# Designed miniproteins, single chains, continued (4), part 24

Each design is a single chain, and the fold is of that chain. pLDDT is the mean over its residues in the fold that is shown.

## One batch from the design tools (miniprotein)

Design m12809
Fold by ESMFold2-Fast:
Structure m12809 (fold): chain A 68 residues (1-68)
Amino acid sequence: SMMDQVLALIREVAAVREREGVDAALDYAIAWVLENKPSREAAELIEEGVRRLVAGEPVEAVEAALRA
């Protein structure tokens, strides 16, 4: 599903944040969006999730917010 794809990306972006920091995580998300050209709905969810991860929220809280 679209949500499963978004959540899988958000988990990977969070993993990049933990390994390489916030700037690397943001670059990863931007590169993914440019390559995969998600729908507007998926892009809006990704933008919200990435914004929250960049703000330092734990991945579990971000996932819960996106499922709401």
Scores: mean pLDDT 88

Design m12810
Fold by ESMFold2-Fast:
Structure m12810 (fold): chain A 85 residues (1-85)
Amino acid sequence: SEKEKKIEEAAEEIAEVILTPNSTGDDVAEVLKKYGVPEEKIPEVLEKLHRELTSTVRREKLTDEEELRKKAIEISREILREYLE
C-alpha cells in the first residue's frame, strides 16, 4: 500500500539521521514533517522513539551500527503506523 511504502521510507530516513554524528531531535523532527506527521504530534513521536530505542539498546547491549540501524528502522515503523495516514 502507499501508506506502508511511505512508512518504510520515513523509517529508513529516520534511522539514517539517528546514526549521523551530531544529529539532533530537530533533524529527526524535519524528517517527521517531511512525511506528514502533524507538528503538534512531533514531540510525542520523538519521545516514543527516544524511549523505545534507548530501552532496546540497553536491554540488548547493542553497540554495532548495523544492528542499531535495523532496530531504529523497526521501532520507527511501529511508531509511524500510529501517526501516518
Scores: mean pLDDT 83

Design m12811
Fold by ESMFold2-Fast:
Structure m12811 (fold): chain A 80 residues (1-80)
Amino acid sequence: DEVDKILEKVKKLKKENPEEYKKLVEKGKEILKILGIEVSDEMTEAEEYQLAMLPLVPVEEFLKRISDEKKRKELEKFFK
């Protein structure tokens, strides 16, 4: 399962490279902000994993759900 592979990668990254994991969480927060979703700094570990996974999702599959061209272009920056 591709989702399980991404989750395992994120869990491993948190243990082996916490700084890189934090960068993925921050990118996930920025993605949600572009989509108009507010994110709290007080979150569960499961919620953090979901945020860290967002930049690792295939960009083409994700972007097809976004109709706003400006938001689409901003999101592309986080997947490259």
Scores: mean pLDDT 70

Design m12812
Fold by ESMFold2-Fast:
Structure m12812 (fold): chain A 71 residues (1-71)
Amino acid sequence: ASPEQIAIGKQVEEILFSPKTKEEKISDFKDLLESSANKDLVKVELKKAAVFLRSINRNDLADEVEKLADL
């Protein structure tokens, strides 16, 4: 992966594993998408996060994250 992809992946991971509510995490992911110079890279990392969330039965958050990735 590119250095930019690695950096975005770390930002997504920080939001994902933060002790925040689902609503706060969705807001943070939206902010990351909006502020990013490369939205396509953010969308790729969000899709990876959604796969992980489904593996831990967080389908509620995964559905919302996938919607953001499809924008």
Scores: mean pLDDT 84

Design m12813
Fold by ESMFold2-Fast:
Structure m12813 (fold): chain A 68 residues (1-68)
Amino acid sequence: SAKEEEIEKIKEEALRAIEERDNAAFIAKMQELQKLKDEYKDDPKLLALIEKELVEIGRALEEAVARA
């Protein structure tokens, strides 16, 4: 769905921001995911997808910080 593609794209952009060490872009993408989580509060499938993406982003950030 278009909504699922939007969520996945924001994740990819957040992961790219981590790779490029762009803190401003990273913060902006995390805020976008939080807004979508609030917008889709009544959609359990989309909420589960956003939560999955947040876990993956958090793991990537931890690994990037550990290697910095």
Scores: mean pLDDT 85

Design m12814
Fold by ESMFold2-Fast:
Structure m12814 (fold): chain A 57 residues (1-57)
Amino acid sequence: MDKMLDELLKKAKELGVQDAIDSFKKAKETGDVVHFIAGAILVTGKELEKEFEEKKK
């Protein structure tokens, strides 16, 4: 779990998704799975958005 959370946190920072960064930090601090899931959804959504933008060129 911790390695996945650290990897997702790095992705959130690279994508500039502040809400995801904050959610992952809260998940790491509190162990709350809800914050982990929320951050993962935000990061995945942003990655998909970027992929669709690049493919539409």
Scores: mean pLDDT 76

Design m12815
Fold by ESMFold2-Fast:
Structure m12815 (fold): chain A 57 residues (1-57)
Amino acid sequence: SRENEIKSTSLWFRGLALELDGKYEQAVKDYKEAASLSDEETQKKLLEKAKELEKKM
């Protein structure tokens, strides 16, 4: 839905900000939640991003 797209985008931006601040655990949570609300293509990208951050923790 449109609401899920907006929420997903907001969580993605917050995740990016948290990642830049070195708050990887919080960024991973936001990326995974954003992925759950996204289409298949965006979900794949966000989950890959979360996995890369988990490797750095």
Scores: mean pLDDT 83

Design m12816
Fold by ESMFold2-Fast:
Structure m12816 (fold): chain A 81 residues (1-81)
Amino acid sequence: MTERDRRTVETLREVAEKHIPTVEEKLEEARRLAEEGDEEALRRALFLAGVLAMLAGLAGDDELVAEALRREAELEERLRK
């Protein structure tokens, strides 16, 4: 890898790490609304769980990837009912 490539990877990871808290916050907001019966909020929570998994992967946080995928699976099951 060149120094330029390494800096690009570092920047992407830094951006991912910076945005994870915001995505987690929005996911919890959408999840709470979904618990109240808002189907649109349930779909939004699903989308946000997928985004969280992607950002966690970019950040190298395997625990958060597993957690985000677990939340996504739970939300998928709610949509099927």
Scores: mean pLDDT 80

Design m12817
Fold by ESMFold2-Fast:
Structure m12817 (fold): chain A 63 residues (1-63)
Amino acid sequence: GGIGAAPMEDGSYAGGAVLDDGSTAFGRGKTKEEAIENARKKAEELGGSVEWVPTAGPAPAPP
């Protein structure tokens, strides 16, 4: 739940975020982190907030 990103066949990454109202925001990027950030930013742009953040093992979250 929340946000995630997956590799695409064209070498980019696709991210998605689920909002509190059940809406989905979609973002793409050159990297996994960029795709997640774009999805999160789009969700906030739609007037919602992301309740969860993705737990990505290899990606540390800054404090």
Scores: mean pLDDT 64

Design m12818
Fold by ESMFold2-Fast:
Structure m12818 (fold): chain A 72 residues (1-72)
Amino acid sequence: GKMSTLITVAVLAVAERRGDEKTANAARKILDQYSTLSKAEIDEVLERAKKILEEEPNASPFEIAQRVAKEL
């Protein structure tokens, strides 16, 4: 569903911030197989998730996904 996709993008944002390439690549693979969003929409969600992480560095992927969902 849309929320599962948003959580996966949030996981990607957290992984990229931490330099965790293994988790980032796993999240990208999940998005390629299961995403309900286009690549352009994923990139927009990812940028929003990264901004949230700048404000709240300890936010969980679920909390980030909820905040992105409210902004959309």
Scores: mean pLDDT 84

Design m12819
Fold by ESMFold2-Fast:
Structure m12819 (fold): chain A 72 residues (1-72)
Amino acid sequence: SAELKKKIEELERKLAELQKEYARLVEELQKAKADPNASPEEIRKLEEQIEKVQKEIAEVAKELAALREKYA
């Protein structure tokens, strides 16, 4: 269906954006860990954000896989 195709395309776009966000946060974490002026709390917040984005990626990927299998 057109609705299903649109939903799949939306999830694919969302997954791509989450993967970009993940890459950015990992780079920021690496820079923070290399910075002697960075606080442990700043590093911890970045690690928490990375974990949250990883969980969101897993959820979107699972939903996308289920939709593709159900209507392929």
Scores: mean pLDDT 87

Design m12820
Fold by ESMFold2-Fast:
Structure m12820 (fold): chain A 78 residues (1-78)
Amino acid sequence: SPLDEIDRLLAQLQGLIDNIDTYSDEEFWQRWDALHRELTRAYGRITDPAQRREAEARYGELWARAYEKLTGEKVVVE
């Protein structure tokens, strides 16, 4: 299902964060962008707007964690 694909992609994004020190900044964002493109395609397959918004919010949290780890700056998310 699209939700199973989203869960897999979010887990892979978390895996990039967990291994962030093994990548250059360029390699990290290249891999991140590839997964984000797949995630965006998976969002297009969700028919329930509430489920889509929830998936987008989960992505936003992961992006904030990645940004904080790379920059040392805190990001406020809702």
Scores: mean pLDDT 82

Design m12821
Fold by ESMFold2-Fast:
Structure m12821 (fold): chain A 69 residues (1-69)
Amino acid sequence: AAIAATIALIQAALALLSQANAALAAKNFAAASSLLSQALALLNAAANPNPALTKAIENDLATVAALLA
């Protein structure tokens, strides 16, 4: 049950990241920021009991955003 729930959250986060990529390609940084924040929230729900892990995920999303911009 827990693994299936985690997979669903990760899949939702990946869909949001794909939408964020499209927004960044369109130079719509407001939409991209919103979508990335939503993806981070889903990843935090799936995997994050502590601040250090949250920070790692945030850094990864920031890196993705920089590469997509």
Scores: mean pLDDT 67

Design m12822
Fold by ESMFold2-Fast:
Structure m12822 (fold): chain A 87 residues (1-87)
Amino acid sequence: SAEKEYAEKVLEEMEENIRAAERNFEKNRSKLSPEQQAEVERLLAEMRRIREEMREKLEKGELTKEEVDKLYGRFQALLHQIAVILG
């Protein structure tokens, strides 16, 4: 279905964004305070939880486009917070 294809594309974009954020975090790790490092690690963990929630709901056939958009919006807000910390 169109909804399934959209959700699968968003999941792939989430995976790529997590990998990019992890690479950027590693590159800048030595420039960050221990508090900033812990915050980025918490944000990355939350991004992974959102992606897993979306994947589980997709497998159960329970995802609407509106729910995908809501989960992706939350994900993007966390990604933005990481970008602010990393500069």
Scores: mean pLDDT 89

Design m12823
Fold by ESMFold2-Fast:
Structure m12823 (fold): chain A 57 residues (1-57)
Amino acid sequence: MTLDELAAWLREHLGLDLSDEVARALLRRETAEVQANPDRYVSPEWRARLEAAARLL
């Protein structure tokens, strides 16, 4: 997954703009929370996007 593909998906499905520093901070926080709470169910698609965000942001 490229940064452009991640940005397009987030804008289409969540209305998030990755040029917004607040949106990037929220994604980093969500990634950390999912990693800290493995019992929290997230969809495989959303987990893949959060893992991509952790690598790209």
Scores: mean pLDDT 73

Design m12824
Fold by ESMFold2-Fast:
Structure m12824 (fold): chain A 82 residues (1-82)
Amino acid sequence: SRAALLAEIAALVREILLASGQVSEAEAQAAADRFAAYVGTLSDEELRVLAEGLREVAAEEKDPEIREKLLRIAELLEELVA
């Protein structure tokens, strides 16, 4: 479902933010929820552009765990279009 895809995106964003070591659990959760809410407002074209942007960021990411999470978010954004 769309809600399940948005929840998975939020969980991945939260994990990326926590991996930075610079934010609390509550701050990471709030930021992840805001991002998922924003994604939920995007058109199909905007979702495709965002997914491509995340793939470009992932290509330059040196941390393999962060790279994998960015690629997974891009896949979920593409699934929201389908």
Scores: mean pLDDT 89

Design m12825
Fold by ESMFold2-Fast:
Structure m12825 (fold): chain A 99 residues (1-99)
Amino acid sequence: DIIELSLRLVREAIRALEYALSLVPDLEFVREALEEVRRILEEIEKLTDAEKAKKLALEAARLAEEALDKALEVTDEPLELEIQRGLLGIYVGLLKLVG
């Protein structure tokens, strides 16, 4: 279940980054973060080690949070992006509690 929750966190990070990229398509930092988070998702999908999956998922969430914060600084439509960032924070909290 830690692996499942790790995968859910990374999928939520991807969803939030895809939304951010739709609002700020020229912000290269968001695109680069999305590419790296997608790579981390593929790595976790190959893992049976719950501890390693959790560490990678938290790293992906950190990268996503940094990119979302940069998108929030430049977008005129912050509400939906703030909601996505909040949801990401909830998954981070849940993953930290179950380890």
Scores: mean pLDDT 85

Design m12826
Fold by ESMFold2-Fast:
Structure m12826 (fold): chain A 96 residues (1-96)
Amino acid sequence: MTMDEMVDRRIQRALGLPPEQAADELAGLLESMVRAKMPVERVARTVRAIAEAFKASPAAVKKFDEAVKYYLNGDYILMKEKFSEALEEVRAALLE
């Protein structure tokens, strides 16, 4: 199984879950990529795929972009904070 196939499967699984569980699945995906020390371009592609699949708001997209910038700079604390904020926006929108 390729990394792209694994990422796509996890995003598709999250789309079939209730909002809270979807956010948890996406958080787990992003955490696994950070632990694996994935290249920044791979993380950026993944957050874009998440935003597109979940029809994320411009506010959520901005927070994902900020998280990717923190990842590039090695600021993992602020990166995790911004991923959490972006996923909170996605979860909230699914309840609308």
Scores: mean pLDDT 82

Design m12827
Fold by ESMFold2-Fast:
Structure m12827 (fold): chain A 65 residues (1-65)
Amino acid sequence: MKADILAVAGRLHYAVGDLETAAESYGEALKIDPNDEYTRRLAEELAQAAEKAGKHDLAERIRSL
């Protein structure tokens, strides 16, 4: 359950406002399991949050995972 652990880590970082570390955790999860629907959905939600925060580069990185 490597992807699952990384997805949980990403959610925790997002909850404390660390969008960059959350994106890194989701990216690692998707490299391990590219078809993880939950992690892809979480990544899309994070990308929207990053865009809303004015972090357009981060949002593009998340969407290109």
Scores: mean pLDDT 79

Design m12828
Fold by ESMFold2-Fast:
Structure m12828 (fold): chain A 133 residues (1-133)
Amino acid sequence: AKSLKELLEQGSNQLSNVIELIKSKAPAPQIIEQVQKSQAIFQEAAKKARADAKVPDFVVSFLEQASETLDKIEELVKAGVNRSYISDILTLLKTAVDYLLSYLNSGDAEQLQQALSAGSMAAVKANELLRSL
């Protein structure tokens, strides 16, 4: 019943909640629970985007990559990786989601390019930290 835009707004807000929990030094299980909630939102968004032929394939790929990045963030939190690095990746991912929302509202290709760039940077940084384990 929720629109793609409503799911992305919820996703952006949920990422802000995860970042705030990290800054407040919340216990790892609480952070993991909120990361899992974020991942579920992006999985639902990707599913909705795939079902809509009007949504570009780049948007579907972005949402799938965001979900995969959050799965890696969960593993990094479980491994006790420095929370400042995790916060930086989540901030990049939130920035990417906010650009994607701007694109869906405006149709501006520059907003889409910024979303894809920031999302890719978040994924690369998450992979680099995961390889360091």
Scores: mean pLDDT 90

Design m12829
Fold by ESMFold2-Fast:
Structure m12829 (fold): chain A 62 residues (1-62)
Amino acid sequence: MKIIVVHTKAAREEAEKLVEELKKKYPDAEFEVIETEDTAAAQELYRQLLETSDDLVIGVGV
C-alpha cells in the first residue's frame, strides 16, 4: 500500500508529524511526501492524485 501526502510549504511541520504518526499505524506502507509552494498548486495536485491513484491520498493545508 502507498500513502501519498500532499502539503503546502506552510504546512510542512504538520505534514511531517502526520507522516510520523501514519508510519506507526501503517509500518508496511510506502510513503510519498510532496511539497507545493501554495494552496492552489496543492489543491490541483491533490485533485489529480485522487482521480488517478488507487493509493491513499492525504492533503495537509489544501
Scores: mean pLDDT 82

Design m12830
Fold by ESMFold2-Fast:
Structure m12830 (fold): chain A 90 residues (1-90)
Amino acid sequence: MEQQQLDDAIRTIRGLAEAAVRHPELGPAAAKTVVDIVRALPSIAEEIRQAAVDAFRDALEKYRDQLTPEQVEAVERAIAELEAGLKAVL
């Protein structure tokens, strides 16, 4: 049961990461949604935390060459907000 919850959360988070990188204006909303998922699933929160940060970093690296410097900076800010939000709830 917990493995299914982790797999479902990671799939959702990967989708949010791709959306936030491709549409940096969605970054703050995506980061908040990930933090809300972690708050809802405290038994697997630590596993989700690492996977979430990795998903956003991987998405940024995948699309970096397609983004303007300002868009890269916006995504980096969203990742920093995600890391800070996750630290506050764990």
Scores: mean pLDDT 80

Design m12831
Fold by ESMFold2-Fast:
Structure m12831 (fold): chain A 69 residues (1-69)
Amino acid sequence: SHMEEEIRKRAKQKALDIGLEMVEKLLENPKHKETLENIFKYFNIEVKPDDTKENILAKFKEALEKKLG
């Protein structure tokens, strides 16, 4: 059904938006470093010491998009 496809598409987009906002908030506070490391490990993301916030968010977006299908 076209309606089911649109619902799935919107659900995936909302999950992406929420996931990115959450990771961005976690990146703002060093107290969340271990939580971030666990998230990155779960999504198989390699974060380098010289990665910018923008680089990290881009890597997370790609990993989450792949996970969502």
Scores: mean pLDDT 83

Design m12832
Fold by ESMFold2-Fast:
Structure m12832 (fold): chain A 79 residues (1-79)
Amino acid sequence: MAKLETLSPEELRALLRRQAAEEVEEAVRRYGLDRERVRALLDRAVDVMVAAVEAGRNPLAEVEARLGPELRALAEEIA
């Protein structure tokens, strides 16, 4: 797969920002999460992923390293 490695940083940023906006609305609807909290977390995740791809690093691993505690807190709310 490695699909993210084939996109330019600009294309990846645009794609992830559109996806993040839709994911915020779905998370609020499905899990009753605070919109502003989910939006802030996903915005940070997009920035981390884009920076990781630009540096030739794994974007998912960098998100886990940088946002792991916040992702765990969010997962605990929906579990």
Scores: mean pLDDT 74

Design m12833
Fold by ESMFold2-Fast:
Structure m12833 (fold): chain A 67 residues (1-67)
Amino acid sequence: NEGAKKAAEAAKKAAEEGSGAGAATRMYDVSLNAGTEEGKKKALEAALKGAAGADPKEVARQAYEAA
């Protein structure tokens, strides 16, 4: 899924730039574009953890793996 991959790349970039909120938003975008329900669920869980203050780098890694 090309949309999910692009969203995951954007999430990784946002996390590398130190934006936890930006990473969480991009994780949510990955969940909307994931080609499978399992991938969507994992991306959404990562986005919720990111919004709750999880490490932005770990949140971005989870989104990238979900895509």
Scores: mean pLDDT 61

Design m12834
Fold by ESMFold2-Fast:
Structure m12834 (fold): chain A 61 residues (1-61)
Amino acid sequence: SLLERALEGYRNATTETERREYRAVIMHLSGATYRQIGGLMGISQKTARKRVRDGLKRLGV
């Protein structure tokens, strides 16, 4: 599934940017809102949305 691929991407990530993007995708796929992701990661809702988008692009979505 997409969530399992995101978890694998997070586990295998070699850069902090990749880890942040996959982590945001995992939260999003688990039902968190962009505002909640922003709060959990210490970033703005806008930045959280961008991280989810960039992480999904890494997964080919």
Scores: mean pLDDT 88

Design m12835
Fold by ESMFold2-Fast:
Structure m12835 (fold): chain A 88 residues (1-88)
Amino acid sequence: SEEDKAKLKELVDKFQKTLVEYHKKIREALKNGDTEAVKKAIDELRKKMDEIIQEIESLGTPEAKKLAEKMREFLDKYIKAVEEKIKE
């Protein structure tokens, strides 16, 4: 539906905006060697992204389901790359 498409666009924009915000926080924490700040930012990012992805899935369309799966895969790869940089 048109409402589903509008909501999907809103949630995609929210996902991108959240990623940019937390990427900046993570980059600053990494530059400072602040492992605790990196971990906190990753935890907050996961929680916010899980909320967004769940809202996307709740739309119940095949397009939304595929997008949610791709978003989870992207997020997992991103977090693993950040965790590798802090080398715990």
Scores: mean pLDDT 86

Design m12836
Fold by ESMFold2-Fast:
Structure m12836 (fold): chain A 84 residues (1-84)
Amino acid sequence: MAERRELLRGGLAALRDAVAALEARLAAGEDPALLARQAESLALVARTLARLARELGDEALAAEFEALARRAEALAAEARERLA
């Protein structure tokens, strides 16, 4: 169980870095349509990992993945706003 939680914590760190990288790319004026789709994909991954964390009984870790999913969803919405 500890090994799976360590892997999930590693996944959380990597996913957080990926969201931060997309935020930086959006701030740099990169393609908002592509960034919106990538952010939506990261949100889906975060929600999947939140479910896995709950299956392991780790509600705190699940909440961190849910927060990251909301952050990625907000980024996708911001990117879409820049399309018009």
Scores: mean pLDDT 85

Design m12837
Fold by ESMFold2-Fast:
Formats: sequence, C-alpha cells, structure tokens
Structure m12837 (fold): chain A 97 residues (1-97)
Amino acid sequence: SALNQLTEKYKRLEGAGLETIETGDVEKFKTAYDDFLKTAESLTKSAEQQKAFDRFKEAGAEALHSMEKKGDIMGKMQRLNQEGEEFIQVVRDEELK
C-alpha cells in the first residue's frame, strides 16, 4: 500500500539522518528526504494532512540548514522525526475513516 511505502521511506530517512550525524555526509539524507516528500505529496489529500505535511517540510528545511551549517543537527533531526511521525499518524487516521 501507499501508506506502507510512506512508512518504509520514513525509516530510510531516519537512518540517513543518523548517518549524517555520524559522517557529516548530507547527500544520502537529501535523497531519502526527497523520496519521502514525493510519496507524502501523493498521500496529502485533506486539510489536516496538508497542515501536518507543511509542519514536516518546515522541520525538514531546518534540519537540512543545520546539516549544511554544521549547527544543531541532533535537535533539528529530533523535531523532523516528531513531525514525520505525526504526519504518518494523520495519514493513517484518514485511511481508517
């Protein structure tokens, strides 16, 4: 299912973020992030899903900026993970209606 694809891509994104923290290599994270966004956009149909997706994209932009500036990568990744889990939950809840 599309939700299973979204969840799998999210796990890849989390793993890529951890690798960036360890290695400083941002390219794998950027690839995983873009792949997640494409699947997320296809699943964003309701106003509530759009709000959660917008929060996720804002957190993602901040995480990428912190990676490029070598700032608070850990803190920004924690926010991105929180918003990603919230987005997936909103998508799942809408499928159950």
Scores: mean pLDDT 84

Design m12838
Fold by ESMFold2-Fast:
Parts: structure tokens; sequence; C-alpha cells
Structure m12838 (fold): chain A 70 residues (1-70)
């Protein structure tokens, strides 16, 4: 289901950030936007920019998960 996929992406993104796996974090962010029909290029982001961007993606995932659980 979409809910299970969003939870999986949320967990993978959190884990990648905790492990400083920036390439893994980029892949999860790309997968998330692909679900929205957006092909985003995150290859040029610095580590700082990626961490800020990932925080925004985590927030969006938490909001979408909460909406689907309601």
Amino acid sequence: SMLERLRELREKLQEALENKDYEGAKKVIQEYFKLRGIDVDVSGLTKEELEDYAEGVLFALDREIARLEA
C-alpha cells in the first residue's frame, strides 16, 4: 500500500541520515519524489544542503503518513 511504502521510505531516510549514508539518503529522496511523479536530481547537493533537504522530506513523509492513518 502507499502507507506502507511511505513508512518504508521514512525509515530508510532516517537510517541513512543516522549512518551518514548520503548516497543512500539521495536515493530515498529520489524514490519519494518519483511517487509524486517528479524526477529530481539531488546529485549536486552538498552534505549540508542534503541534510536540510532530507529534513523537509521527513516532515512531508510524516504529514502524508498521518493523513493516510486518519
Scores: mean pLDDT 85

Design m12839
Fold by ESMFold2-Fast:
Structure m12839 (fold): chain A 73 residues (1-73)
Amino acid sequence: SGLERAQQLLAQAQAALQQKDYEKAIQLATEAIRLLRELLKTATGEEKKRAEELLDQAEGILADALIALNKQK
C-alpha cells in the first residue's frame, strides 16, 4: 500500500540521516512527503491519522537533513 511504501521510505531516510548521507535523506524524505500528500487527498479514518503522523516525521527528517547539509556548504 501507499502507507507501507511511505513507511519504508522514512525508515531508509532515517538510516541515511544517521549515516550522514544528507542528500540521500533529503531525496527519500521528499519522496515520502510527495506520496503521503497524495494519500491524504483521499485517505480517511485510521489511514488518514497514520499518514498525518508519517508526514510530520518526514518533514522533520527533511528539515534536519537540510540544516546538516547546509552547514557543510
Scores: mean pLDDT 87

Design m12840
Fold by ESMFold2-Fast:
Structure m12840 (fold): chain A 100 residues (1-100)
Amino acid sequence: MSLRELLERLAELLKSTGDPELESIADIALKLLESGESRELLAKATEALGAAIVDLFARQGKLELAKELSRLGGEALDAIRAGDLERATRLLERMYELAQ
């Protein structure tokens, strides 16, 4: 699965919640991904989607999961900014698996 496909799946997960705020964040991230494939756009989409997923699970009282998702999202963002897209893809794949 590509980095872009993982970000699109994370956005769909947020949209599936029925929460208008999370749907809005997902729509913004999807528009960023549609605007181009630059490292900066991937980083912005990752930051927005990662923060929203952490908030989703924190609101559910799943604090240990939210903490792990925060760590994975932060490391994925750092990896994208460093140009290590392979590492970023593995971290986001783990994040998506835990968010199921």
Scores: mean pLDDT 86

Design m12841
Fold by ESMFold2-Fast:
Structure m12841 (fold): chain A 85 residues (1-85)
Amino acid sequence: MEKEKKEAVEKIKELLKKLVEKGILSEEEAEEAIKLAESEMSLEELLLVGAQLAIELGDEELAREYAERLAELGHEELAEKLLEA
């Protein structure tokens, strides 16, 4: 699932850039998060981070999409926790 992981990394980069533009996150914090996403995160961790960033931006549709994907991968309890945030 290298393609899905790559797509999740690119989406996280986009979300982090939007958070920096809105003044919610510093450029330094975003760069550190991008490095972690590109090198050390599993698909499940990328989906979790992506959902959390989407919630922070008010993108409820993307947050739900990522939570649903986490549930499909066997993380139903984690998905429910994200949607309750």
Scores: mean pLDDT 79

Design m12842
Fold by ESMFold2-Fast:
Structure m12842 (fold): chain A 126 residues (1-126)
Amino acid sequence: SKEEFEKEYERLKEIAREILRNDPRFADWTDEQIEALAELVAYAVLLARNPSKEVERKFWEAFRKFASLQPAFKNLSDEELFAIALPFLQAIRNKTGGDERLKKLPELDDEEAVRAALEIVTDFFG
């Protein structure tokens, strides 16, 4: 249901936020940058668990927001940003993409899924 989806999203986002706050790689990031990455990671987990066009849309919106806060991406058009996100979306859809982490992501508990999704997201967009 929509309520169950929102509860899972908020739970995953909070886990991601706590992991990011304790990760030295992100110590100098602003609260806005941390929140944007936490949101992106949460939607990556949701997309891997229950792929749908609605979750893909939310992932795209979260990626666009995250990219707007990154110097490397902030001046790119929506078309250019979509081209960057597309390989990640295709890898999740195929549950293969050559990345065993994406295939196993739906089988992980919340914390393990968030940690795995963070590494995948940073590998694709970092």
Scores: mean pLDDT 82

Design m12843
Fold by ESMFold2-Fast:
Structure m12843 (fold): chain A 72 residues (1-72)
Amino acid sequence: GDRAGASYAGAAAHEARHLDAEGAARAVQNAAKGTEKDGAPEAARKLREIAESGADAETIAEQARRLAHELA
């Protein structure tokens, strides 16, 4: 459910803070895959949108952190 999405998004946000833009996007994309596998397709879609945004690592991390808070 959404709690799984919140957990994956929070972990990805923490990891992304220490990566470049490509690494941050990859971390959030992996979180989306995990979230979808755990049966939260809407949260997975939102995580994919963040990963595909083309934003810098700081922006990706912040967006993932905000999504984790919203899903909690």
Scores: mean pLDDT 81

Design m12844
Fold by ESMFold2-Fast:
Structure m12844 (fold): chain A 72 residues (1-72)
Amino acid sequence: SAAEEELKRLLEELVKKGYISEEEKKRLLQAVRDGDAETANRLLARAAVRGAPVELIERIGRVAKEVLEELA
């Protein structure tokens, strides 16, 4: 979906800027696909602690919610 492609793009931006690892990106994508909001939120909180801008985290959260709603 367009939302899943946008999510992948935003998560790749977090990896490129050093806020998450490639393995954390894969885990976050899988958590979103599985509807595991706890794991997804924990990984996003980790990115925020590492200095990811609040606006970027909020955008990722909105797009992840859209992906979750498409899978339900």
Scores: mean pLDDT 84

